# Ledger of designs, part 52: designed miniproteins, single chains

Each design is a single chain, and the fold is of that chain. pLDDT is the mean over its residues in the fold that is shown.

## One batch from the design tools (miniprotein)

Design m1788
Fold by ESMFold2-Fast:
Structure m1788 (fold): chain A 101 residues (1-101)
Amino acid sequence: DAQQKREAALAYTSGGLGYISGVSSAFVARRRVEKGGSLQQALDDTKNAYDGLLAIKKDLQALGAAVSPEYQELVDKGIELAEKGAKITKKTAEEIEKKLS
């Protein structure tokens, strides 16, 4: 129905915004490190961004369970984008954590 199509489109948009947020958070954290800022703050910020993206992914998975199969592709694309953002933030956190050891 029209409502499920709209919900699937919003899921895709949410995932895309999550991806942009993940890339942005990783960039800001790396810039903080490059400028001699707090490594601990950069690590905390990237871990918080990662947790936020996992929460978005969980919400999109729950929404996907409520959407009919014909709209599932848009929800799946949203989940994939949130997952990509999460992987970027996780990798950035691991790189910063290695510098603290």
Scores: mean pLDDT 86

Design m1789
Fold by ESMFold2-Fast:
Structure m1789 (fold): chain A 118 residues (1-118)
Amino acid sequence: MAKYLHELDEAELARVREQVAALVAEGRDATLVSEIRSREDAERTARALEEIAGLKVPVEELEKYEEVYLHVSADRRVALILLRPDGTLVVRGDVTPAVLANAEALARHRKAELVVEE
């Protein structure tokens, strides 16, 4: 099973960062997932987002969500798909057609309401 971003130690996070960079260099998209059940999960997720994608998200913002999906496109565009405890799925950042398709598929699977933030 693949590890979630909040479960990665420093060495595992470095390997994931290298793997994402390699996929992007090959013209491929990368999607990574995290779960937020505690402040520690939110802090680890925030660190992973900054180290992998250069994306600075406040810990208190991430605490509003129970799942976070990081999407890095082949052209280095970054988007987040964020699941709220109320069943709302929020998409923000550089929302490509591929990100939107992934968000729509996830919303159907989770029976969540999809909200796209511009």
Scores: mean pLDDT 82

Design m1790
Fold by ESMFold2-Fast:
Structure m1790 (fold): chain A 96 residues (1-96)
Amino acid sequence: MDKAEKLAKERLKKAEEEGNKREIAQSYMDLGVIYALKGDREKAVEYFEKAADIYREIGDETMAEAARNFAERVKAGKITEEQIKAMKNYLENLEK
């Protein structure tokens, strides 16, 4: 997780420097998943909400809804290991 967090933060910085909103949103999703897996619910919610805002801004309603749903489940304390596995699978599918 530590290496994944560092890599995600490096990708975020590069995406911000390039102004690539889709990559910024994806980096926020990655960080949301990483912090959710660490049990840092506050940071996980923050990053999922940031991802949802950017996906909505670029017109990706499907991704915005997914990020919003992840944030809501973390807030409610309803994130399960099964949902975290689904989050990981979702991130892997975006690399296709």
Scores: mean pLDDT 78

Design m1791
Fold by ESMFold2-Fast:
Structure m1791 (fold): chain A 99 residues (1-99)
Amino acid sequence: MEEERKEYLERIREKVREVLKELGELSEENIEKIMEEIENRLTDEALKVLSSIEDNRVFALTVVGLGLIAEKKGRKADEKEAQEAIAKAKALLAKEAAA
């Protein structure tokens, strides 16, 4: 279980690096700030779900959505909220592609 958490965090860190590189904001300081926010706002089960996202835009929208959920509820976002945030991100991007 502890080993699995480390693997999820390593995969998430790589996705954060990729997204920041695309935005032109890549730095170790920015990576660490985003990773701290993710770890503080998501449960281990939500981290597992987040680590499974392949599309960088779905990943970025999901991170934003989960951060807002955690702030609104005053607690870490859970696995169900992560699954719903992914579904919403995919739906938003599908509507944009169809327009």
Scores: mean pLDDT 83

Design m1792
Fold by ESMFold2-Fast:
Structure m1792 (fold): chain A 92 residues (1-92)
Amino acid sequence: MTDEELANLLIELARKGDRESIVKLLIENRGETNTLKTREEIEEAEKKLIEKLKEKAEKEKDEKAKKLLKLYEESGSVIIAMILAEEEERKK
C-alpha cells in the first residue's frame, strides 16, 4: 500500500537525519494539508512536544517518553525520533 511505501521512505530519511525531506513528504502526502503549513509551526509544535516529553519522563517516569527523548538527543529532531520510535513499535 502507499502508506507502507511512505512509512519506509520516512524511516530511511530519519536514519539519514534528513528532517527537511521528511517534513516535505508529510505535508505533500497528507493531500490537502490543513495543519502545520509552515516550518515555523512545525518548530513550535516540536518545542511543545519536547517540553511535554521532559515533564512525563522526569515527573511520571514514563519509559516511552524517556525512549523518545533519547532518540531526540541522538537525532537532534523530534520528528526523526517519533518516526524511529514508531518503527520499533511496528516490529513488535
Scores: mean pLDDT 68

Design m1793
Fold by ESMFold2-Fast:
Structure m1793 (fold): chain A 96 residues (1-96)
Amino acid sequence: KEPLLELVRKVREAVEQAESKDEMLARIDQIADEFEAKHPELRDEVRLLRAAVRTIAAQADSVEEFKQRVLKLLDAVEEAIKNGEDIRKAIMKALS
C-alpha cells in the first residue's frame, strides 16, 4: 500500500503548512482528488479519510485542535498501513 503512504505524507505536509481550517480542507480535497484520479482502486480508502477529516473539522473549535487531531489521524493510518492492519479501525479509533 505504498500509494496510501504517499497520500498520508502529502496530507501531513498540507496540514503543517496551512494557517486556517478552510485552507487545510481545500488543500486536502485537492490532494485527495488528484490521488483518486491516479489510484481509482484506492477510492474507498481516500473517501473514508476525507470523511474522517471533515468530521474532525466539524468538531474542532480551533485551527490548533484541528491540526493536532488530523495529525493524530494520519499517524494512526500510517501505523495501520505499515503493520498491515485495517485502516478503517485505525480511523474510527483516531476519531474517538
Scores: mean pLDDT 82

Design m1794
Fold by ESMFold2-Fast:
Structure m1794 (fold): chain A 52 residues (1-52)
Amino acid sequence: SVVRNRERIVQALREAQAARHGLSQQELAERAGVSLRTLYREIGELGEIVLV
């Protein structure tokens, strides 16, 4: 579901920030358990969120 994908992406991003290491879009998708295409779609829907 869209909501679950967004929650996973946000959680993966927070965990990466806590670990203090850079995170590629590919790695973010992998950690969130979604495809890169799904990640790009979710980022598009979020619009204003800058990930780097």
Scores: mean pLDDT 65

Design m1795
Fold by ESMFold2-Fast:
Structure m1795 (fold): chain A 94 residues (1-94)
Amino acid sequence: SDEEKVLELLEEMLELVESMPVPESLKALMRKLFEQIKEAIKNKDYETAKKLADDFGVLAVIVASSVSEEAEKKMIEIVKEIAKLLDKILEKQK
């Protein structure tokens, strides 16, 4: 499903951040956001899921940009795919 693909892409982003030399507090925050996004999707609260995923994506891009330009580009592409899928899910609710 589109929802499962969103969760898989978010998990890929989280795994990338976990591998990066960034503060544990930031990793903990992103783990918390990931769990909140999963709950929002489970409850079909896609508006909340989109807002939380946007926050998650901003943090992931900032983290990646501190590591390398290549990591930043990869993170931006994943963020774009997640946004596209969430917009598609929201359109189905209209």
Scores: mean pLDDT 85

Design m1796
Fold by ESMFold2-Fast:
Structure m1796 (fold): chain A 69 residues (1-69)
Amino acid sequence: MQQQIDDATKAIKDAIKSQGVKFVSVKVEVTRDSIYAEVTVEGDVDLDKVKNAAESAVSFGGSPRVIVK
């Protein structure tokens, strides 16, 4: 369980960094059916673009759901 959370957290952080965005926090929860993440980013950024990049990075086990603020 912890390894899956750590792997998902790393993938999401790497995806956000690839968009040139700074993050304040990343919280990840892994369930049987999906990955849920809440991401807080800095500055005026395209939240939908960040969300799509993060969701694309973690497409195992089900449809990932990411919330970006």
Scores: mean pLDDT 72

Design m1797
Fold by ESMFold2-Fast:
Structure m1797 (fold): chain A 98 residues (1-98)
Amino acid sequence: SMEEEIRRLLERRRRELEEEVRKILEAIEAGEISLPEEAERYLREAAEAFEEGREEEAIRYYVRAVGVLTNLSEEQQELLVRALLGELSAEEVLELAK
């Protein structure tokens, strides 16, 4: 069903996110990029949460790191967390795409 296809796509995106966080931290350790200390701390907490299977907490930490870099409001951060967890309705997803 379409719902199962969406679920599989979201599970794939979450795994891609874990890999992305790992690559960003590797680039920081290699001296290739530099982030604010607060953002780096949240990314390290996200990586730890992913390793422990705490996917929702990992996504929340990642979104907090993005928020530090982009000055996202708490409301915008919550919408991004819900989008990454697949909790947004089709209508809410369409509004974010505008």
Scores: mean pLDDT 74

Design m1798
Fold by ESMFold2-Fast:
Structure m1798 (fold): chain A 101 residues (1-101)
Amino acid sequence: MNIEDAIKAIENLLELARKHATPELREQVEKLYEAVRKAIESIKNGDIETAKKYVEEAEKLVEELRQKADPTDPASQRAVRYAELAVKALKNLVEQIEKEK
């Protein structure tokens, strides 16, 4: 697995989530971005236990984003979808690293 390529993919998905976020969702998407960045930093430091903690935080933030998002608003729906894909990719990356360790 190329960790750098996986990180870039995750960051690209978060950027798309931010681009499609409505003003109401911006704070939640920003919190998600921060949690994901801290998980990536923990991965780079070899601290997989802390990375898993931030993945759990990111999953909770995605659920909060889903609850706040207007299901009839296409922009909110796209922001949620990209956020979900980013967190899923991050979780898969952490699980893959843990299996190889």
Scores: mean pLDDT 82

Design m1799
Fold by ESMFold2-Fast:
Structure m1799 (fold): chain A 72 residues (1-72)
Amino acid sequence: SSLQQQIAKLRKEMAARLTPELLKAMEYGVLAISYAAYAVSDKSNRDKYLEQLAKYNELSLKYEAEYRKLKE
């Protein structure tokens, strides 16, 4: 859709202005929050959503730590 094309353009503009590590940390953080919401909403799949939440939260923290190292 045109909205998806606009979002893709904005992501490219953000990537040009942000360090790759910071952008990845933000993207994985959003995924983690999404899976947290799914875990609350769907009890039958909660364990699967918590597993994905943990995975993306760890990735977000990893890239946040790498970004912080670049700022030391």
Scores: mean pLDDT 83

Design m1800
Fold by ESMFold2-Fast:
Structure m1800 (fold): chain A 77 residues (1-77)
Amino acid sequence: MEEAEKALKELEEEKRRLEELAREVGQTPVTSGAVTTARIGLQEAKELFEKDKEKGLEAAKKAIELVREQTERVERL
């Protein structure tokens, strides 16, 4: 339980960091795509967590990794 909640919080923090960086860089296809990917990942993880906590935790962990990758791409712009 707490583990999945922790992963969701971490995902929200990674998304927040990405959104802040995207705001500083400005609107580009890369920043727009990265923010969209992060938002979808968080939404899917939350929905899965409500239905199946194990799948939700796995989805959150995968989404965290993906958001971090997108953050690195935005930082290179």
Scores: mean pLDDT 79

Design m1801
Fold by ESMFold2-Fast:
Structure m1801 (fold): chain A 56 residues (1-56)
Amino acid sequence: LSQLNTDQIARAKQLVKDAPQELNVAERADYIQTAMTAEGYPINQALAEALVEAYE
């Protein structure tokens, strides 16, 4: 998670909370990766999964 600055971490936390509850970890990670990439914060799948695990 050290690859992200404070603003990126805050946005990732919000995206984890906004992800639909019916999604599993891999689906939430894909959702977060897609949303963050679209906002100009490209992250890989492994980091997206780590964000889901950390902020779920």
Scores: mean pLDDT 75

Design m1802
Fold by ESMFold2-Fast:
Structure m1802 (fold): chain A 86 residues (1-86)
Amino acid sequence: MTLEELEETLERDLKALKEAGVKEVGVGLDTSDPRWEDYEKIFRELAKKYDIKLTIIRGKTAEGRAKYQEIRERLLPAYEEAAEKL
């Protein structure tokens, strides 16, 4: 996946989530991917464009993994509600 393909895919997904009433999204980033900083930039720019609160967790540490799981579990009901509207 190129950065351009990622941006197009994420914009389509974030637009759909916003239309479904989702106001907050949690994203885990794999910092072993050499493009992780470019991914973070794209996520932040698109979340700002669609007025969605973005929480980014860097997944390379044990603390980061635990925090990512907590955020995923907290946001799961909103994701399930959005999926029913899509």
Scores: mean pLDDT 68

Design m1803
Fold by ESMFold2-Fast:
Structure m1803 (fold): chain A 106 residues (1-106)
Amino acid sequence: SIEERLKKEIEKIKKNKEKAEKAFEDLLKDKNDLGAFYELLRIALEEKNLGLFRWTLEFYFETTDLEKLREKILNFYLSLGWSKEVAEAATEILMKLYEEGKKVTP
């Protein structure tokens, strides 16, 4: 499952392991915990763990489909009140990192 894959990637984290474990536990309790979601993405980028980045996006948006993920990320940023241009730019950055994560994960 996505949850099991995310948990396994967190177990590999060396520098921010306790923070990643807490953020994951917070997301298990409340899937709308925006702070926990951003913390996992921040840790993934800081530690250059694209697998953690991939699994965090699939877990939070509840999809493994590339086009559905793109739509969900875009709608997420629009729901936060971001302009269309900024939301589209942010979505493309996340999707590029997601696709790179897919190349290094099963």
Scores: mean pLDDT 88

Design m1804
Fold by ESMFold2-Fast:
Structure m1804 (fold): chain A 99 residues (1-99)
Amino acid sequence: GKKAIIIDATGDLPVSPGALMKAKEEKLPVYILVSEEKKEEAERLAKELGVDAEIIVIKPEEVKSKIEEIVEREGIEELTLVGFSEPIEIPGVEVKHLR
């Protein structure tokens, strides 16, 4: 099935370089959810690491709904979530959380 990595950087946690490198090595699509303040940093880091990432500016309360939207739109069956403080379950999707 289709696999993707989603990074939550809408809170106080920085964007994980390790998650971006994993996405690059595995050739997985990566989505970075950021606050407006972190958009430029996320764009810079993705460019520096040579990762083709979709950077999405959203509010923390919109994170779950945006993940569900991406999963449905892209047909994702396996999802790796990075930077999440709470576990997220999506019906029909295998979700893995990286610390």
Scores: mean pLDDT 80

Design m1805
Fold by ESMFold2-Fast:
Structure m1805 (fold): chain A 75 residues (1-75)
Amino acid sequence: AKEEALKARAEFSEYAAKAFKLAGADEEVAKPEDSLEKVREDMKKVFELAKTGTEEVKEATRKAAEAAARAEEAE
């Protein structure tokens, strides 16, 4: 369902933005309407921040990864 895919992509955007903000990174996060390729690239950046980040960054990264996986499954 396209509606579920858009919801999952919106959740990804929210958690990825939270992870970037908590890590002090000024990064442009993928919007729900952006391609899944951009979601994957942003996910790579968030994972790198999580490796050296606080537990809060790691938790936001985990939730972003779950949302990204749901977005791919919903499409």
Scores: mean pLDDT 75

Design m1806
Fold by ESMFold2-Fast:
Structure m1806 (fold): chain A 74 residues (1-74)
Amino acid sequence: SLLEELKKKKEEQKKKLNEGIAEGLKLIAQGVIKVTQEQIAKDKSATQAQIQQVEQENKKLEEIVKKSVEELLK
């Protein structure tokens, strides 16, 4: 029926939107990680503790984004 076709089209549009948001979140996270890694690598005064802090913050960002993507794609 026309009503079932309309429901299917709305579900497909929602999936595409969520996929777009998920891809956007991945790209933003990759950009942040790249910039922070490049900045700490250029900092000649950076301590091992500061380097480890950036690595831990980047890992937390990756975990948050991964969970958000998994929720969006359910």
Scores: mean pLDDT 84

Design m1807
Fold by ESMFold2-Fast:
Structure m1807 (fold): chain A 77 residues (1-77)
Amino acid sequence: AEAELEELTAKAEEAIAAKDYVSAGQYLIRAAQLAREAGDDELEAKYRAQLAKVMQEMYDAGDLAGVRAIAAALAAA
């Protein structure tokens, strides 16, 4: 679980740097889910906060379809 979380956070950071916010959002949703399953409420909250910032960046860029796709994925997770 620890190693998988480290890989997911590294991939999310790489995606953010590349402006690939859809991929970043998907990695952060999975990281938050794994943190929740591990019972780490603080870590889950951290990833959810990062996800909210990614969604805000997409919204500010006019990617409303991307925001809706991430919101739907988060609701399903």
Scores: mean pLDDT 81

Design m1808
Fold by ESMFold2-Fast:
Structure m1808 (fold): chain A 62 residues (1-62)
Amino acid sequence: MKAEELLKKYDKDGDGFLTRAEAVKVMLELGIDLETAEQLVAELSENGRVSIDKLLEALKKL
């Protein structure tokens, strides 16, 4: 619930994708450390963007 609200806040265009920087910022706001956030973004990013659905799935595992 809270992660979904933060992701929606950063996805201002409603395209279902975040930039790598936006995805890292969301994870930091959720209390995830920078190293873990950057690693997840590296694993999930495609052409410099991160799918919100894939990110939410990864966050549920933390």
Scores: mean pLDDT 76

Design m1809
Fold by ESMFold2-Fast:
Structure m1809 (fold): chain A 87 residues (1-87)
Amino acid sequence: MVLEFVVRDDADLEAFRRAFEEAVAAHPGARVTVTLTNLATGETIVGSFVPRSAEEARVYARLLAAEVRRLMEETGAPIRVVVTIEE
């Protein structure tokens, strides 16, 4: 499964967080890879992890939303988020 978002504002950020939590909570034990791209610079950050519960999915969703917010605040640019969930 692949999810793609462009986060431009707080509404996009909340929509991303919710969709991420829902998708990841539906696939406990699956490997999740997240790619964050700053659309002004082209810089990318890649992280990979295996959430084992809906509670871990919520924690990761909040941590990733906080990271995307920090990147937006640093650059003033939209962040592209690509989430890959291995089945």
Scores: mean pLDDT 84

Design m1810
Fold by ESMFold2-Fast:
Structure m1810 (fold): chain A 86 residues (1-86)
Amino acid sequence: DKRLQQAIELLIKLNPEAKKLSDYQLKLVVLSLLWENGLKWGYGEFGKILGVPSYHVGGYLNYGKLLLSTLNLSEEQKKEISSFFS
């Protein structure tokens, strides 16, 4: 997904500390942010991107939310990253 790649690249530009995260953890951070901002994807769609069954998606998104909290992004930065999916 080109939009997901653009969102990850913007995350890294806005917070260089995000470079310490793996590619998978960067996906988790972006997807958890999109989930909190009301992205109209079901757990099946998130599960396809993460490579996990839909019943595991909630746990993975919660981990992504925890990782997101360590990056200390502003509300404005979160909106910019989410804008690729609006």
Scores: mean pLDDT 81

Design m1811
Fold by ESMFold2-Fast:
Structure m1811 (fold): chain A 84 residues (1-84)
Amino acid sequence: SAETEAVKAEANAVLAEAQQRVQEIVARKDQLSEAEYRAALIAVLRDTIARLREILAKMTDPELKAAVEAGIASLEADLAALEA
């Protein structure tokens, strides 16, 4: 449906923005302390998870919902590893 396509596009845009933000942080790694680098990555992951959860709440398609839930779980695992 048009609604499903719009919500999928919104989720893809959030992931594309997150990837760009991570690439910008990685490009500046030599200019950041270890703590600043880690904090910057954690901030991107937390923001991305929150935005994807808001998008997930609008989802009605079970396949798309399952895919986004799996994506959130993977990001939460990455966040836990960085906070360790």
Scores: mean pLDDT 88

Design m1812
Fold by ESMFold2-Fast:
Structure m1812 (fold): chain A 99 residues (1-99)
Amino acid sequence: GDELIEKAKEIIKRAEEVRRRALELLKRAKSLKAINLAIAAALNATGAEFMARLAIEYVKEGKLELAKKLVDEAEVSLRSAEETLRRAEEALAEAERAA
C-alpha cells in the first residue's frame, strides 16, 4: 500500500513539472506544431496526475489491485507526456533555426 502511494506521489510531482514546462514552452512557441505538442503533453500529464490521485484514494479504501492498475496506467501516460514534451521542445528549436 505505502509503496503505491509513494509511486503515485512521484507521478503527481513529475506530471506537475511537465505541465509547468509545457506552459513555459507555449509562451515561446511560434509554430502550430510546437503549440499542439505542448498542449498534448499538458493534457497527458493532467491525465497521469488524475489517475495517480485516484490510486491514492483506492489505497486508502483497500482497493489495492485497482490502485496498482491506476499507478501502472499513470506511469504510461506520464512517459507519453514526457516524450511529447521533448518533441515539443525539438519543434520549437526547429522553428527557431528556420527563422
Scores: mean pLDDT 89

Design m1813
Fold by ESMFold2-Fast:
Order: C-alpha cells, then structure tokens, then sequence
Structure m1813 (fold): chain A 61 residues (1-61)
C-alpha cells in the first residue's frame, strides 16, 4: 500500500529529526528499530524498510 509506505517514511523522518534536534541519538535509534520491526511484521513495502534502515545508519554515524 502506497499510502502506508508514505506514512511510515514520514514517521521515520520525524523520529530522525526529533533525535537530531534533541541530541538523543540512542533514543532515536531505539524508536527507529521498533518501527523497523513493526514494518517488517506488517509486510510494509521495501522502500519504507530501506528508508528506516538508512535513518538508523545516519544516527549511528
């Protein structure tokens, strides 16, 4: 579902932006990892899954 993919990407971006703004990188990673787990269980599109993984990697750098 295209709508679900867009919503998940937007939520991942918001979580990333909040973590960067607050300097709470570990908290942001934890939230994104939980989001990734939920997206995988729900069989969300690969685009959203790849986007969440990218945001996790960016916070780990």
Amino acid sequence: SEVVTRVVIAEADRTYEEAVAAGRYDEGIEKLEKMLEGALKAKVGQEAIDHIKKKIEELRA
Scores: mean pLDDT 85

Design m1814
Fold by ESMFold2-Fast:
Structure m1814 (fold): chain A 68 residues (1-68)
Amino acid sequence: VLSREQEIQRLKSFADVLTRHMLSDPSVSKEERLHALETLRADAESRFPDDEELRAHFEELIAEVEKA
């Protein structure tokens, strides 16, 4: 249980860092940013299908990229 929570927190942190780096890099297109986040989200849902907070976190990051 505790190890699972640590893995989820690490995944959230990684997604945050990845999103920040992509948004700061003008050579990365919006389509590439969305594809990267959607791919990571699909992997996250496969590993933690019942984690609503993780799902909400990815939805928020995807919305930020779409609005940028």
Scores: mean pLDDT 80

Design m1815
Fold by ESMFold2-Fast:
Structure m1815 (fold): chain A 87 residues (1-87)
Amino acid sequence: MAEEEVREAEEALRRLEAALAAGDAAAAIEAARELVREGREAGEELARLERAGRREEAERVLRRLEELDARIEALQAAIDAAAEKYA
């Protein structure tokens, strides 16, 4: 379950990256909303796994979420740098 929600968040990030590269603002907004929704659900499920003592499964989900977060931070930094260039 949590692994599927992380997978859907990863897919949403790929769609966001593709939409931004294509200059498709509508697709980028839709993908960003999907990413936020799936990421939130994955985070909630991670918390449930941790409380249930399912440590190995929680660690697997956490590592994937950390990788996803690093990719989002890199993308956000690129957007911020572009915005500053035009300020």
Scores: mean pLDDT 78

Design m1816
Fold by ESMFold2-Fast:
Structure m1816 (fold): chain A 83 residues (1-83)
Amino acid sequence: SLDGFRELVEGPFQQVRELVEQALKTGDLSLLEQAQQVLDEAWAQVERLRHTFLPEVLEEIRQKFEELRQLIEQARKELEEKK
């Protein structure tokens, strides 16, 4: 159960990184919107099952989400400044 949720979070995390990398290479802002959607869906899954996590695990998950959110924001800023 707990491992399964971490695996879901780690899967979407990899997808977000790949979408951000492709957006930066192609200039396609729609890929950043897709990355945000993937991140939002993963967070919704974590929220539904939050009571199954130990506090320290939930804190690690929150930190990883914050890092990816910043990655998307930085990429959006870079691409918007080029327009």
Scores: mean pLDDT 80

Design m1817
Fold by ESMFold2-Fast:
Structure m1817 (fold): chain A 103 residues (1-103)
Amino acid sequence: MTPLEKARRVFNRFIGELTRLVAEAEAHLTPEQAAQLRADFGRVIAEGRKRLEQAKSLEDILKVFEEFMERVLAVLDEYGVPDEIKERVREVGQKALEEIKKI
């Protein structure tokens, strides 16, 4: 497995973990807010995956990851997701970032 393939695996695993945390966040929202959060989050995920597939280097993947995290946290903040869930997102994101940096 190439370093680039390893980094993409870490990023995709993080997206899976993030999706579970967003599902927990939906429990704190109205059905309408939960639907809008899912739609906005789905768009952020789709764009992030597209950029990840287009990345040509580990440095490109790190930039994509950083921008992805900023967009994710902005969406969660917009919908008033509890700080405890946002902190867990930051923690799993930081762990994934550190794993990619060690490749």
Scores: mean pLDDT 86

Design m1818
Fold by ESMFold2-Fast:
Structure m1818 (fold): chain A 106 residues (1-106)
Amino acid sequence: SELLERMEEIVRELEELAKEEEKRGRHSVAALARSVAAFLRLARDTAVRVKASEEDLEELLRLAEELLRLVKELAAETDPARRQALTAEIEAVLGRIQALVRRIEA
């Protein structure tokens, strides 16, 4: 599936970002990127296992792309207030993916 291949690319980009941030001494952002990558891989594996519809896979991919963008923005952000806002947005998107995963498993 092209959608599943794109999701694997997003996971890989997050893992590469984590390695880059770790080398820069940004251990918190690196840990977050790894955690998000692991979460997305589990969400992908769940979607495959339950044979999720193409519509549900497209929604999951859209949310995964939003997470990648937000984590990259957080990695580039130096302002503490904006970093806190980005972290809250990441948590909100993670919650949306978790809700989607629960829905497709039901």
Scores: mean pLDDT 89

Design m1819
Fold by ESMFold2-Fast:
Structure m1819 (fold): chain A 108 residues (1-108)
Amino acid sequence: LTSETVPGVSSKTYEIKNLPSIEEAKAVARKRFGILLDEEQVSDTVWRFSIEGIRINEKGNWAILLGEATITRNADGTYDVTIGLNALNGEKADDIVPAKDPRAPDFK
């Protein structure tokens, strides 16, 4: 796993494969990473999005997530999601807790 660290920024790429529909691909990306913005259909098999979100890391600190998602339709009719994230605010992208497994006991 490659995490690139620039002062105040860390980067990580995620890939989720073999999803049954584009709606499920979008839902999985939103649940794990944040809001999908600026939907662009690049081709008949490729969609591109901007990602914006806030996540709580494993240390209990919040991180701003900025990045991009690409959804690709496979020949078998399944969909792959590739997500490139940059975490701001000095925390590593590796430490980001997915929305489905929140670590914070108090969600204020």
Scores: mean pLDDT 63

Design m1820
Fold by ESMFold2-Fast:
Structure m1820 (fold): chain A 70 residues (1-70)
Amino acid sequence: SLVDKILEELKPKIEELVKTHSLSDAYAAVKKEIAAIIAQNPEMSKREQSLLLFKAMEYLMKVKSELYKE
């Protein structure tokens, strides 16, 4: 539930980063945001941390595919 709540809050930012940055820059920026969120949520398990990163990166790739598909 915490992972899903954080992901929903991150989705608009991920979308904006993908629209305004290269894929590599958007990727780096999302990783920095997740690192900051993890630092602010020390109660998150390592499994939840990995799941958040995975889901955020999956969403980033989905947004990129939708906005820049041939």
Scores: mean pLDDT 81

